Designed miniproteins, single chains, continued (4). Designs and how they scored, part 5

Each design is a single chain, and the fold is of that chain. pLDDT is the mean over its residues in the fold that is shown.

## One batch from the design tools (miniprotein)

Design m12152
Fold by ESMFold2-Fast:
Structure m12152 (fold): chain A 79 residues (1-79)
Amino acid sequence: SDAEAERLFEEGKELLRKATEAFKAGDYETAIKLAEEAIRLYEEALKLATDPQLKLRIEYAIKEAKELIKEAREKLEKM
């Protein structure tokens, strides 16, 4: 259901918020792990979503999380 999809989406957003805070603190490994978990929840939300606008929001959130993982990995390579 869209209600279940929205719940998972909000849970994923909270994990991505924590991933962003870990990134700001220089904890790039934790940022990656939390962002990967956010993507898992977003993928589950996308499977349950029927509203096209909700699907689009979830897809953009997945892109944001993937970009954070990319940036965190680049930071780790420079350490």
Scores: mean pLDDT 90

Design m12153
Fold by ESMFold2-Fast:
Formats: C-alpha cells, sequence, structure tokens
Structure m12153 (fold): chain A 75 residues (1-75)
C-alpha cells in the first residue's frame, strides 16, 4: 500500500474506534468505552508521529481525549 493509502486506512480505523467508544458509552459500558477511546488515542498519536499533524488528526485526538475524560468521570 502507498503511504497515503495507509494513512487514510489508519485514520478510518481511529474514527471507527471513537465511534464504537461512543456507542459503548451510551450503553453504559464504561470500561469498554474507555478501552476503545484509549486505542483511538494511541492510533491517532502514531498517525501524527508517522505522517505529521493535520487538522483532521488533531480534531480526532481532541474528541477522543475529551470522551476519555468524560468516561473516567463515570467510573
Amino acid sequence: LSEEVEREIDLAIATMLLALGKIAYKQGKFDEAEELYQEAIRLVREIIEKYGRTPEADELLRQAEENLEKVKKEK
């Protein structure tokens, strides 16, 4: 795969992890939501390190960190 295609795939995976975390949170599955948000944060940080910062990656990281803080307050 080209580097650009790999970046798009990684961003899509991180976006899906964030979405799954939000679904778990709404279902009251706070431990599952926390794990999903942490995995999304990990992947976005790897994307930033490998490909550099972009508004898209920065916004995804911000949303994941905000949602992680929210779920930790529920535990």
Scores: mean pLDDT 84

Design m12154
Fold by ESMFold2-Fast:
Structure m12154 (fold): chain A 63 residues (1-63)
Amino acid sequence: MKGDIAVAVRDQAPRSDDDLLLRVGDRVLILEEVDEEWWRVKVLSSGAVGLARKETLEVIGRA
């Protein structure tokens, strides 16, 4: 899943400095799997890097 593009299917509000603010429709590049619930991703529109919950994202293809 590293190098894949995903889209936010749910909003995510940050709970820590490492968590990203995501809105439905945001596209991200998956950088790495952190654990069973979290990916480290880069938001394509802003370049922000941080944690996103796997449940908020749907993988749509390779970059």
Scores: mean pLDDT 79

Design m12155
Fold by ESMFold2-Fast:
Structure m12155 (fold): chain A 57 residues (1-57)
Amino acid sequence: SDEEIQALAREAGRLAREGRFEEALELVRTKLEPMDPVVGAVAEAEIRRAEAEARAA
């Protein structure tokens, strides 16, 4: 459902903000991407961007 997809996307974003990038990517690949491949791809790109920004800091 849209609610479940949004909740998973927000949880992945929370993990990424905490610097838990591997856990965020695993959540996207195992839970979000099977439900919605497009939203999953967007979430993965956002996590990778956040990781790159954190490494630059």
Scores: mean pLDDT 84

Design m12156
Fold by ESMFold2-Fast:
Structure m12156 (fold): chain A 96 residues (1-96)
Amino acid sequence: SVQQQIQQLIQQALNSTNNNQLKQYVEQLHQQVQQTTDPAALQLALEGLSDIVNRTSDPEVLNVVKETALTIAQKNPSLVLKAIGTILLAIGVELD
């Protein structure tokens, strides 16, 4: 299922040991998000992005996180406030 694929990508991202691996998993997560409208899958992806933000200060990774959160907001209006929260967290890391 899409939810299982998203959960696997989140776990791989959180277990990554370098920014290049992390970026690749977040880019794959963005592609999965673009291809689904399932609310549970989008919610899971957004929660995973927030966890990823807590593990990185890499500008390229943070940019993909922001783009992915924005895509989720555009696909599901009920997730807009959570997506804005994730984007603000990423901006906070970039400014710190």
Scores: mean pLDDT 88

Design m12157
Fold by ESMFold2-Fast:
Structure m12157 (fold): chain A 95 residues (1-95)
Amino acid sequence: MEAAEEALERGAEAARLALAGGETATSATAAALSAMGAGVEAALAARRGDREFAERAERAAEEAARGAAENAGSELGREGAELAREAARRAAEAA
């Protein structure tokens, strides 16, 4: 599988876990959107083959995922953040 596709799938899985782990519908939705956005950003960077952009996207994805997990306030939200971070890492490695 292409790294961009893997990053996108991991972002989607992170969003699913964030949704399940949220204390409120609002918190869960915010966490899911943040995690999915991080995965998409990483996938786009990998597709461009731009290593510098991929590394920048990885940092942005990690920060977004961390914020999402804190807002969710749950173990599943933290798992979502970790999966988003992993997606960003794989995208950077593929670039």
Scores: mean pLDDT 59

Design m12158
Fold by ESMFold2-Fast:
Structure m12158 (fold): chain A 56 residues (1-56)
Amino acid sequence: SASALARRLLQRDGGLSEAEIERIARMSVEEAAAELVRLLGISTDSARAAAELLHA
């Protein structure tokens, strides 16, 4: 699924732990996007896209 792929990419390329990814996946899309910007320093647009994939 798109969600499973997003989780793997966040762990492998973003350096996030499984626990961090599960925490973020429980957030709303907007909250998850803000947290990804804070943790990874990526653009808001990229973070929103990743958050939407986690919820797909």
Scores: mean pLDDT 82

Design m12159
Fold by ESMFold2-Fast:
Structure m12159 (fold): chain A 71 residues (1-71)
Amino acid sequence: MSGWGPSLLVFENVKSVEEAIKYAQNLGFGGPSKGIITVDSEELKKKIEEALENVKTGPTSYLAKDKVEVV
């Protein structure tokens, strides 16, 4: 935080696990940020959540599940 507000990026209506992984990897951490991914299907949501447990976000090397919310 320290003088910067949190940023929130929304990636709407994701249709595949591959899109979600690319979004998480490229979330662009010049500062503190969170991502939200929206999906149409509970099954796709679970698959994305499982994939993101094994994916790290770009320059910060955080686990994607700590930086990206799937709704």
Scores: mean pLDDT 68

Design m12160
Fold by ESMFold2-Fast:
Structure m12160 (fold): chain A 60 residues (1-60)
Amino acid sequence: SEAEKRQLLTNYAAGQLLAGVSPEEVKKDLIEKYGLSQEEADEIVAEAQALVAAQQAAQA
C-alpha cells in the first residue's frame, strides 16, 4: 500500500539523517530512487526530521 511505502521511505530517510547525511542529499536520493516529486520528498524528509528530533529528545 502507499501508506506502507511512505512509512518505509520515512524510516529510510530518518536512518540517513542519523548517519549524518544532509536533508538536501536525502531528498535527492528519494527523488532519484523512487521518482518522488519535490513536494513529496520534502514531506517525507520533514517527517524523518521530526522522528530524529523526537529520538534525540527522548534522553535516558
Scores: mean pLDDT 82

Design m12161
Fold by ESMFold2-Fast:
Structure m12161 (fold): chain A 84 residues (1-84)
Amino acid sequence: AEVEYLRRIAEAVAADERLSPELRELAVRGLEEIARLVEEGRYEEAAELEERLLREVYEKEGEAGIRAIGEAQARAAAAYEAAA
């Protein structure tokens, strides 16, 4: 369930035209890697990767980048919930 959820969020984020192509690529790559680690039972490494990705977004695009990613993930989660 969690791995499927993360992969669906990644798919929705990949299609989110409100994000720059660079942010979409970074977010999708990160979410897919997190999903892989979760599928392997490597939850601690998944959490560490999430923190590292958020830091990378902040370093590249500041608070605006963090806000954009957060909003895109919230939209993706809402779309997933509506489709269920």
Scores: mean pLDDT 76

Design m12162
Fold by ESMFold2-Fast:
Structure m12162 (fold): chain A 57 residues (1-57)
Amino acid sequence: SLEELVERLKLILGRSKRPLTVAELAEALGLPPSQLGLVYQAVARLEEEGLGFRVVE
């Protein structure tokens, strides 16, 4: 679910020493390129929570 994906992203970003790209997040989640849209949706949720600064292009 999107909710579970957002929580996994928070853990990944929390463990990172630097901001991560969307591609790096997708790779860390084990998601194929066809599901990159789900990563963008999860990042939009992080931005709503004020955490978008942890993700870079």
Scores: mean pLDDT 76

Design m12163
Fold by ESMFold2-Fast:
Structure m12163 (fold): chain A 71 residues (1-71)
Amino acid sequence: SMAPARLTAVVEPAAVAAAVAAAQSVPGTIDVRVDGTTITALFESEEAARAAELALRQVPGVTALDLEVLP
């Protein structure tokens, strides 16, 4: 799907910087926001968000991931 998508990650405090870097490294990332230990990233497509989800799964200290396809 070419619809935009949002990825929300909950991470341990020590993992915030690595998780932000992983999300920002994905082509098609529009925006990455941090609120405490919650990272919210917006992507141009579901495919870009899925690539970011895969990258974030490799980051130690990521405790939750939620992907939402936007209309």
Scores: mean pLDDT 85

Design m12164
Fold by ESMFold2-Fast:
Structure m12164 (fold): chain A 88 residues (1-88)
Amino acid sequence: MERRMASLLTAIALLVAGAAADPSSAKLDTESLKELLEEVVELAREHPELIPEAIEGLETLKKAAEKAGLKEMAEALEEAIEELRELE
């Protein structure tokens, strides 16, 4: 299942990078981000051994979103991180 977690984190990273390049798409990108984050949380619930990797990945992506000024995306990432920490 590590491949699925890595793929989800990669998809989220590409989405954050895309929104940073074109902020006019941020509303649609934020909705897509929330769907991917729900998949990350569900995968972590089924495979708790992936929680540390997911948290580290999302923390890195949250910092990238904050640097890019993507406030709504950064908030969605923080909510997912908090849910993952509660699953530990």
Scores: mean pLDDT 80

Design m12165
Fold by ESMFold2-Fast:
Structure m12165 (fold): chain A 61 residues (1-61)
Amino acid sequence: LEIDIDDLTAWLRAVGRASGLPEAETDALIAEIRAALEAGDYERARALLQQFWARLRARSR
């Protein structure tokens, strides 16, 4: 699966908004994920993605 970083970050931003995360918090996390992916730091990107999903689950009612 070839995933464009721009497509991935746009999708994550949409999911964050749909889940009720604050825009500033969502944008900050996405920026860090993007930077990690661009640097090839896949371990950091994975940890940040897990943090993002944990926040989404915590906001689930």
Scores: mean pLDDT 76

Design m12166
Fold by ESMFold2-Fast:
Structure m12166 (fold): chain A 84 residues (1-84)
Amino acid sequence: SSEAAKYVTAAYLSLIAAEVALQLGDRETAVRYLKSAIELAKKAAELGDREGAIEVLTRAYNLAKDVDPELAEEIKKLIEELRK
């Protein structure tokens, strides 16, 4: 749906913001944007775009594992649930 596509797009923008924050050394801001991307990805999945959500979450996982291992494990669990 067009609504799911908007959430996927917003999630990617949050991931870009997280990457920029990490390059600037701002881990707290990066984690906040990663959490925003996760919530937006969850909304996209609820609206039927599970594949778009998985792509966003996979990118978020790769960023989170270097910054917040606990958040990375939460993201990994979400990806596994969406792949069922």
Scores: mean pLDDT 89

Design m12167
Fold by ESMFold2-Fast:
Structure m12167 (fold): chain A 66 residues (1-66)
Amino acid sequence: SAKVEEARKRVEEAAKRAAATIPDVAEAQRYVEEVVRETGEELGLSEEEIREIKDAGVAFIRAVYA
């Protein structure tokens, strides 16, 4: 859906920004998880949609810091 695509874009941008500015992996993950929560609330996403977007954002952070 358009809402899920918008949420993915926002979370991807947030994850890239976190990877560029936050040196601690755990802190970067926490930041991305907070952006997912706020975006999910704002756009009215389902729990399943929020989980998928969170998993993608966390996977990106782990890949960049590995």
Scores: mean pLDDT 83

Design m12168
Fold by ESMFold2-Fast:
Structure m12168 (fold): chain A 74 residues (1-74)
Amino acid sequence: SVEELEKEFDELLKEVYLLALELNDEATVQRASELGKEYRKKLEEAKTDEEKKEIIEEFTRQVRELKRELLAKQ
């Protein structure tokens, strides 16, 4: 469901944001904040559940990539 996908995205974004804060990676903190803001804007503009799912999937992909990049710096 859209609700389940949104919850999974929110949890992933929070995880990346908190990890970046713990690592003092200000650039990743800023990027995570920007992704969250852009995600919210696009989700508000979406008119159908199908559009919402596509947006959530795309932003989840971007946050997963951000997490991968963050972990590679360890």
Scores: mean pLDDT 86

Design m12169
Fold by ESMFold2-Fast:
Structure m12169 (fold): chain A 73 residues (1-73)
Amino acid sequence: AAAEAARLVAEARRFAELYKKYRDTDPAKGTGAAIGAIGAALELALLFGADHPAVQAAVAAARAAGIDVTIKP
């Protein structure tokens, strides 16, 4: 369980970094990366609940990158 949460947080962070890399230079790649980060955060919420610390960590990483995502507890 903890390993799956850590994997999805790492995935959200990876996509958030890709979004920062591509958002100004390749809008299609930036959009794909944003969708990836949001998808990882939603999968975390589905598996562990929206109030789980891993969900908030993934959402925080995405928002810090400029991705508009909100998952309410």
Scores: mean pLDDT 83

Design m12170
Fold by ESMFold2-Fast:
Structure m12170 (fold): chain A 88 residues (1-88)
Amino acid sequence: MLTPEQIDLIVEAGLVIIQAAVTKLAVERSDLPEEVKKKILELANKAMDLATEASRIAESGGDLEEARKKIEEAQKYVDEANKLFEEA
């Protein structure tokens, strides 16, 4: 059975993935210039990749410190993507 720490990391990673997916959908549906869309999508995709990898590490019971670090990096990419979207 997964430890509480593993469950917390999986949930945190899942929330980052959902945030990134929502941002991608919002950008796709927006009238933003293509260059701005491309930048936001690249950031959202980086966030999803990092969060997905963190979730896999947490599920396997691997390096939970590394999983946490990847979630923190993923959240920074989501925050940057959202900032660019709000400034556009």
Scores: mean pLDDT 88

Design m12171
Fold by ESMFold2-Fast:
Structure m12171 (fold): chain A 110 residues (1-110)
Amino acid sequence: DIEEAKKKALEKIEELEKEHEENSKKVLEDIDNSPTLSPEQKALIREGIEEADEIFKKYAEELKEKILNSKTVEEIEKIFQQLSIEAGREAREKIEAGMDAAVALAEAAA
């Protein structure tokens, strides 16, 4: 039943969006409360995380659209798997870039 598959896929995406938002809030709070990071380093890491959040939101919206336009259960499963992999890769690259920038700032200040 494709309509039931679409409903479950959309519900799962909404659950993942909520989980991602909660996890991002916790990570940002941990960074803000870090005694070892400068305010400038915290800003660079926060920027990377915020960019990762925007990428996740964009891919979640694209995934929802593709699911709604899908014609088979197999197509829904394939779309979900592929976009989840791509979103994770791009989000990680943004976080890593923010961390690399924070390290470079610390080295320049030394």
Scores: mean pLDDT 75

Design m12172
Fold by ESMFold2-Fast:
Structure m12172 (fold): chain A 72 residues (1-72)
Amino acid sequence: PSEEELDLAVAEIGLAVISATSENPEVSKLAREAIDALAAGDKEKAIELLDEIAKLDPSLAELTTETKKLIE
């Protein structure tokens, strides 16, 4: 796999953890939508969804920022 493919795989794992562990159903929904966006190659949409997750749950802001770096 390329470095880009590995970074995207790590980003997907991070989003899957957010989706599985979040007590906020809207955060879980946004995380799943971000995974779908990455699978479709829509990095711009995935980044926007990560920003929305951070707005809804500020405790995830550091994790969403690190995940965003893996996509960019």
Scores: mean pLDDT 80

Design m12173
Fold by ESMFold2-Fast:
Structure m12173 (fold): chain A 64 residues (1-64)
Amino acid sequence: APEVTVTVEITYEDPNGNKHTKTVTVTSKDLDQALRDAIAKTIELLNELVDKGYKILEVKFTVE
């Protein structure tokens, strides 16, 4: 089976009002595993950003 790629784009605002984007990419032969790994990495990153006082604006998931 072809591999699947899950891409997560996180758009956030720093305390100075500047917008930034971070990307998480996971490739797997199993879509469910790719989604679980992408979600876990996204939660970790979101926690780090919130702890630093950043505002989360958008989270986009793309499956290819």
Scores: mean pLDDT 85

Design m12174
Fold by ESMFold2-Fast:
Structure m12174 (fold): chain A 94 residues (1-94)
Amino acid sequence: AGSTTATVKVENKSSKTVTLNLPATTDKVTVTVTNKGTAKARVKVTLTDTGASKEAFVEPKSSVTLTLEGATSSVEVTITALSGEGEFEVKAEG
């Protein structure tokens, strides 16, 4: 078990990808994306070792949690800002 956190700033109608390295390889990852801003965003989480992915929307001043199963040492999180620039906190737990 372990967790890693990153802060990501995304420009309006742009995407940013962050790679989070887990402290240890895990077979299940929970990724929480907290939207600190007023812009709606789309979030895609991909397990780097398996290619398994999920996506969701995150509303302004809200958070979304995505759980994926598969052995991985890292996750890629892509955030697309849909309605303005935003700041996001990404936490990955395995």
Scores: mean pLDDT 83

Design m12175
Fold by ESMFold2-Fast:
Structure m12175 (fold): chain A 59 residues (1-59)
Amino acid sequence: MEEKLEELRKKVLEIYEKSFDPDKIRALAEQFLKEHPELSEEDVREAIGKAIKEYEEKK
């Protein structure tokens, strides 16, 4: 998986664990997509979903 997607996953996990703010997660995804136009919306969405799933499975 792309290193950039892994960085996104880590940032999503930090936000999710600290406050679970969906607006912050959405803003992060939009900003990341603008900074990395080589990534598709599907790739970003999948990375976020995987991060959230891993967080939920650890509980």
Scores: mean pLDDT 72

Design m12176
Fold by ESMFold2-Fast:
Structure m12176 (fold): chain A 63 residues (1-63)
Amino acid sequence: MLTKEQLETAYRRALEAGLYDVALSAALQAIKNGDVELAKRIAEDLRKAGFTEQAEKVEEAIK
């Protein structure tokens, strides 16, 4: 199981490479782990990177 630190590293590297699907997967894993705060941070970073659709998917999964 991935820790919070591992998920943070994974999504940041994914966004650097333009891999929005990997960043989305990291956010969904954070939600499964009960880490809603991390998932919200990933959604915000996705939105800032221009991946609004992926950010919305994360926010829907939190609700």
Scores: mean pLDDT 82

Design m12177
Fold by ESMFold2-Fast:
Structure m12177 (fold): chain A 60 residues (1-60)
Amino acid sequence: SIEEKIKRLKKAIENLRKVIDTLKAKMPTASPDMQARYEKWIQENEEFIKKLEEEIKKLE
């Protein structure tokens, strides 16, 4: 059902936000190389969340 798809997408967004929070928490103690990788992964995950939010909007 569409409602189940929306629920799963919302849960995926919640999980991605937790990943971003974890990466942000690791940033201050990470090496410069790892900080650059974490910044890239944070940006990629934020863009993915945006796409999932757009997907939900189309289903609603």
Scores: mean pLDDT 87

Design m12178
Fold by ESMFold2-Fast:
Structure m12178 (fold): chain A 111 residues (1-111)
Amino acid sequence: DEILEEAEKEMREIAERAKREVEKVAGPEVGERVGAMLRAIGAQALAELRAGDPESALSAIEAGKQYFKEWAARQLAEGMPEEVVRKVLEIALKALEEMKKIVEEAAEKLK
C-alpha cells in the first residue's frame, strides 16, 4: 500500500531527526534510546493503520507522549540536569505531534 509505505517513511524520518537533535543535547546513548522508542511507537501506529484502526493508531501516539513524560520524571529523579531533560522531552513530544499528523493524513487518504 503506497499510502502506508509513505507514512512509514515519513515517521521513520521524523524519528531519525529527533534522534539527531537529542544526540546534540544529551549525547549518543540518550539519542539512540529516544530514536528507538519513537521508531517503536511509529511502527505500532502503522500496524494499527494497516489493521484499519486509525483510533488505535492515534492512541499509540498518545501512549508514547505519556511514556516520554514518565521517562522525563524518572530521569529528573535519577539526577539528569533539568534543562537537558526538558529539551529531550520537547524534542520527543514535537516528533510525536508530527507523527500524529502523518497518521491523521494517512487515515484520511485510506477512507
Scores: mean pLDDT 89

Design m12179
Fold by ESMFold2-Fast:
Structure m12179 (fold): chain A 89 residues (1-89)
Amino acid sequence: SEIEEKAKRYEKNYETVQKALEDAKKFGELLIGAAKGETPDKLPPSAVNYAKKHSLEEIKKQVDEGISNLEKALEHARKKYEEAKKELE
């Protein structure tokens, strides 16, 4: 049961990181739009104001770095989930 519970925890973490990456990609596109002068309805006013106070290049760099970090986290979560599943076999 402990090995099964471990596998379920890593699966949940993997799914959580996958969703976080998908959400971050969508949020990043809206943030870049705001930096270009758009006012996206799906962004909170604080995020729109942040984007407008920074250059487009700075916002793109922050979005790219955030996505890159989440992609690395996803790969790590995937490997941990695969290792946990292998213990069940």
Scores: mean pLDDT 86

Design m12180
Fold by ESMFold2-Fast:
Structure m12180 (fold): chain A 99 residues (1-99)
Amino acid sequence: SELLASGESIGVFKAYLLYLETGDEALKQQIIDTLRARQQADGSLLDSFGNRSPTLTAIAYALEIPDLVDAARAFLEKHAPDLLANFDEYIEQFSKLLK
């Protein structure tokens, strides 16, 4: 997917929103593979520029990826608790901008 090729947090987030709308399992697998390649020891995920991304980490948590979910949750609880608590609202608000 073009959305995943850049490795930008926004591109991966848009791919995740497209997966939620379409149920495209191949897109879901591409997102999971992208996230797995970017994991750090503190549970955060890096974007293509090597920056920690709370958004990518929240997507890994929301997808319940077995090898990432616990570490992603721990990172979000420590560094982005508002994003963790309100991720469904964040998805809803961003989805409205795509309509």
Scores: mean pLDDT 75

Design m12181
Fold by ESMFold2-Fast:
Structure m12181 (fold): chain A 103 residues (1-103)
Amino acid sequence: SDREKALAILEELRERVEKVLEEGIREGKSLEEMIEEVEKLIDEAEAKLAELAPEVRAIGLAALDDVRSALDWLRANKDRVSKEQFKAAVLDALRAAIDRVRA
């Protein structure tokens, strides 16, 4: 089903984001650099969701908007969060997005 495809897209996004953030922290990348990499992965997920049925696409895009809102807050507060707190917050937002699509 298109809902199963949307869930697969979001789960792949979560796994790719986790790897990018783990590597970014290990390599000493800035929060801004890691935010830009996550935003690129979200853009790729949005392109895949755009190929799905309108109702499923709308829910998936709304779920990704919630993740983008979390990234905007983290960008505004980057001097106040550790890299590990940043990673946890991004992954929590993605899990919430996946749960929204499952509901």
Scores: mean pLDDT 89

Design m12182
Fold by ESMFold2-Fast:
Structure m12182 (fold): chain A 58 residues (1-58)
Amino acid sequence: GDEEILEKLIECIKNKDYEGVIKLLQEGATPEQLEKACEEVGVDPDELDKKLLEVLLA
């Protein structure tokens, strides 16, 4: 459910598993869930977006 997706996003962000974050977004995680996960971890969403883009362009 939505709660499980949020928990997985939090785990991936805490572990700097940016490929895992991308996979969750591809599987239907919403941008709003991603922003909530960033708030829970204390990470700037703009900084996360840069890291995700680096992985996608690698």
Scores: mean pLDDT 82

Design m12183
Fold by ESMFold2-Fast:
Structure m12183 (fold): chain A 86 residues (1-86)
Amino acid sequence: SLPSDEEIDAAVADILLALGNLFAKRGEYDEAISLYEKAIELFEKANDYEGVARAYENLATVYEMKGESDKAEEWRKKAEEYRKKA
């Protein structure tokens, strides 16, 4: 059978997360952030709370690398909230 909309959204979110990680490794932090934010929207649409938590953890890491520790802490707290739902 064809994949469900939720399965498609989660798969696309995984691709966006992986692409964001590539941009982050290159120091392209703003591009990585945009990709992680889009991945979060798709993971939430798919009810993939573990995916949401992973994306927030990656956001926190990128904000730490940018020197924005307060934002990094906010995103780590979001990741922990979503892990409790998974």
Scores: mean pLDDT 88

Design m12184
Fold by ESMFold2-Fast:
Formats: structure tokens, C-alpha cells, sequence
Structure m12184 (fold): chain A 68 residues (1-68)
């Protein structure tokens, strides 16, 4: 859903300060049901210093709960 994609992008940009491009990649992986892709993207963001470990865990739980 485009509306769900927009919600995910807004959440990720507003709560974690991610760029729109980073948020779009996470949203698209989430909507595709690509759990491994979401994990790899969150791990990369953490290693790049863009999110904390607590934020990565919170984002993973939120995104998995939104998966159709």
C-alpha cells in the first residue's frame, strides 16, 4: 500500500533522522517481506552511526509488525 509506505517513511525519517532514500529502502524491504533485507539495512545504518542499537531494535520490531 502506498499509504503504508508513506507512513513507514515518515516514521523512519521523523523518529530516527534517516534520509528519505534510506527510509525508502527500509520501507520497500518491509513491504516485500524481506526480513533479511531489513536486518542487513538496519545493521548497516547502525555501523554507519546513523542509529543506536536501541533504535535498530525498535525499528525492527515496528517494521515487522507492519508487514502484511
Amino acid sequence: SEALREELIRYLTEEFGLSEEEAERLADATLAGDVDGVDRLLTRLYLEGKISPEQATAAARYLLAKRA
Scores: mean pLDDT 81

Design m12185
Fold by ESMFold2-Fast:
Structure m12185 (fold): chain A 74 residues (1-74)
Amino acid sequence: MEEAEKNYQKGLDYYKQGKYREAAEWFLKAGDIYEKAGDKQNAIRAYGLAAVAFRKAGDKEGQKEALSKARSLM
């Protein structure tokens, strides 16, 4: 959990700096850790933010991947 929270915070820090591609990658890593831990709510949140960050970065494939991961947990 600590590693997921750390990666989530890194995503927020990069996002605030306008580094959307890096932010998306850190949010995805956080989501993957939350998902493996069974924390579906935080995984969905992290994947959702990854999708937003990928969209802002212009990464259509990354956005689809992140949204697919979030939806698979609903």
Scores: mean pLDDT 87

Design m12186
Fold by ESMFold2-Fast:
Structure m12186 (fold): chain A 55 residues (1-55)
Amino acid sequence: SLEDQIRAVQEQIDRLISELEARVAAGTLSPEEMERLGQQILDLLRQRQALESAS
């Protein structure tokens, strides 16, 4: 269902945010990695918005 797809995208967003937070806390995140993770989160947010707009 559309709701299941939105939930799956949200779970991916939550996992990437948790990874970002953990790596920031550990001091292991490079500027390039921060840019890549940020872009992945933005892409997933756009995907979620598109799914919400399709309902």
Scores: mean pLDDT 85

Design m12187
Fold by ESMFold2-Fast:
Structure m12187 (fold): chain A 88 residues (1-88)
Amino acid sequence: SEAEARYQQLVSLGLKEVITDEDVDFLVALLSDPDPEVRELAARLLGGIARRSKNVERAVEPLRAATSDPDPEVRRAAAFALELIAQN
């Protein structure tokens, strides 16, 4: 499915050593994906890349919006990602 394809793209992105602005923008776009599993993984990856990408700061406002997501797991992932970004 398209959701499975997006999920696999997210997994592959998480394994990259160099994160580009385009990669961050792609993750930010997926915070608005119709599939809550895709939104949750996008939020987790934004937090996970904070240690190796200064560009993740541009995800702060989209992640704040995601802390109000209808899915509780997306809200938790977004809140944790914001904590990780603040630490780096």
Scores: mean pLDDT 80

Design m12188
Fold by ESMFold2-Fast:
Structure m12188 (fold): chain A 59 residues (1-59)
Amino acid sequence: AEEKILTFLKTFPADRAFSVRELSRVTGLSQATVSRALRRLEAQGLVERTADGRYRLAR
């Protein structure tokens, strides 16, 4: 799940942010799977949460 999300985010500029729902739809993963993967990626410093609750690739 994490790898699919990172690969997708890398196809966009680093300032492009996506919601859990958006990532669920475009990856075909469940919202629960996406949410868990994003939490893990955020803990690793690979993605960051924006003020509006969306996620983007970390710099």
Scores: mean pLDDT 78

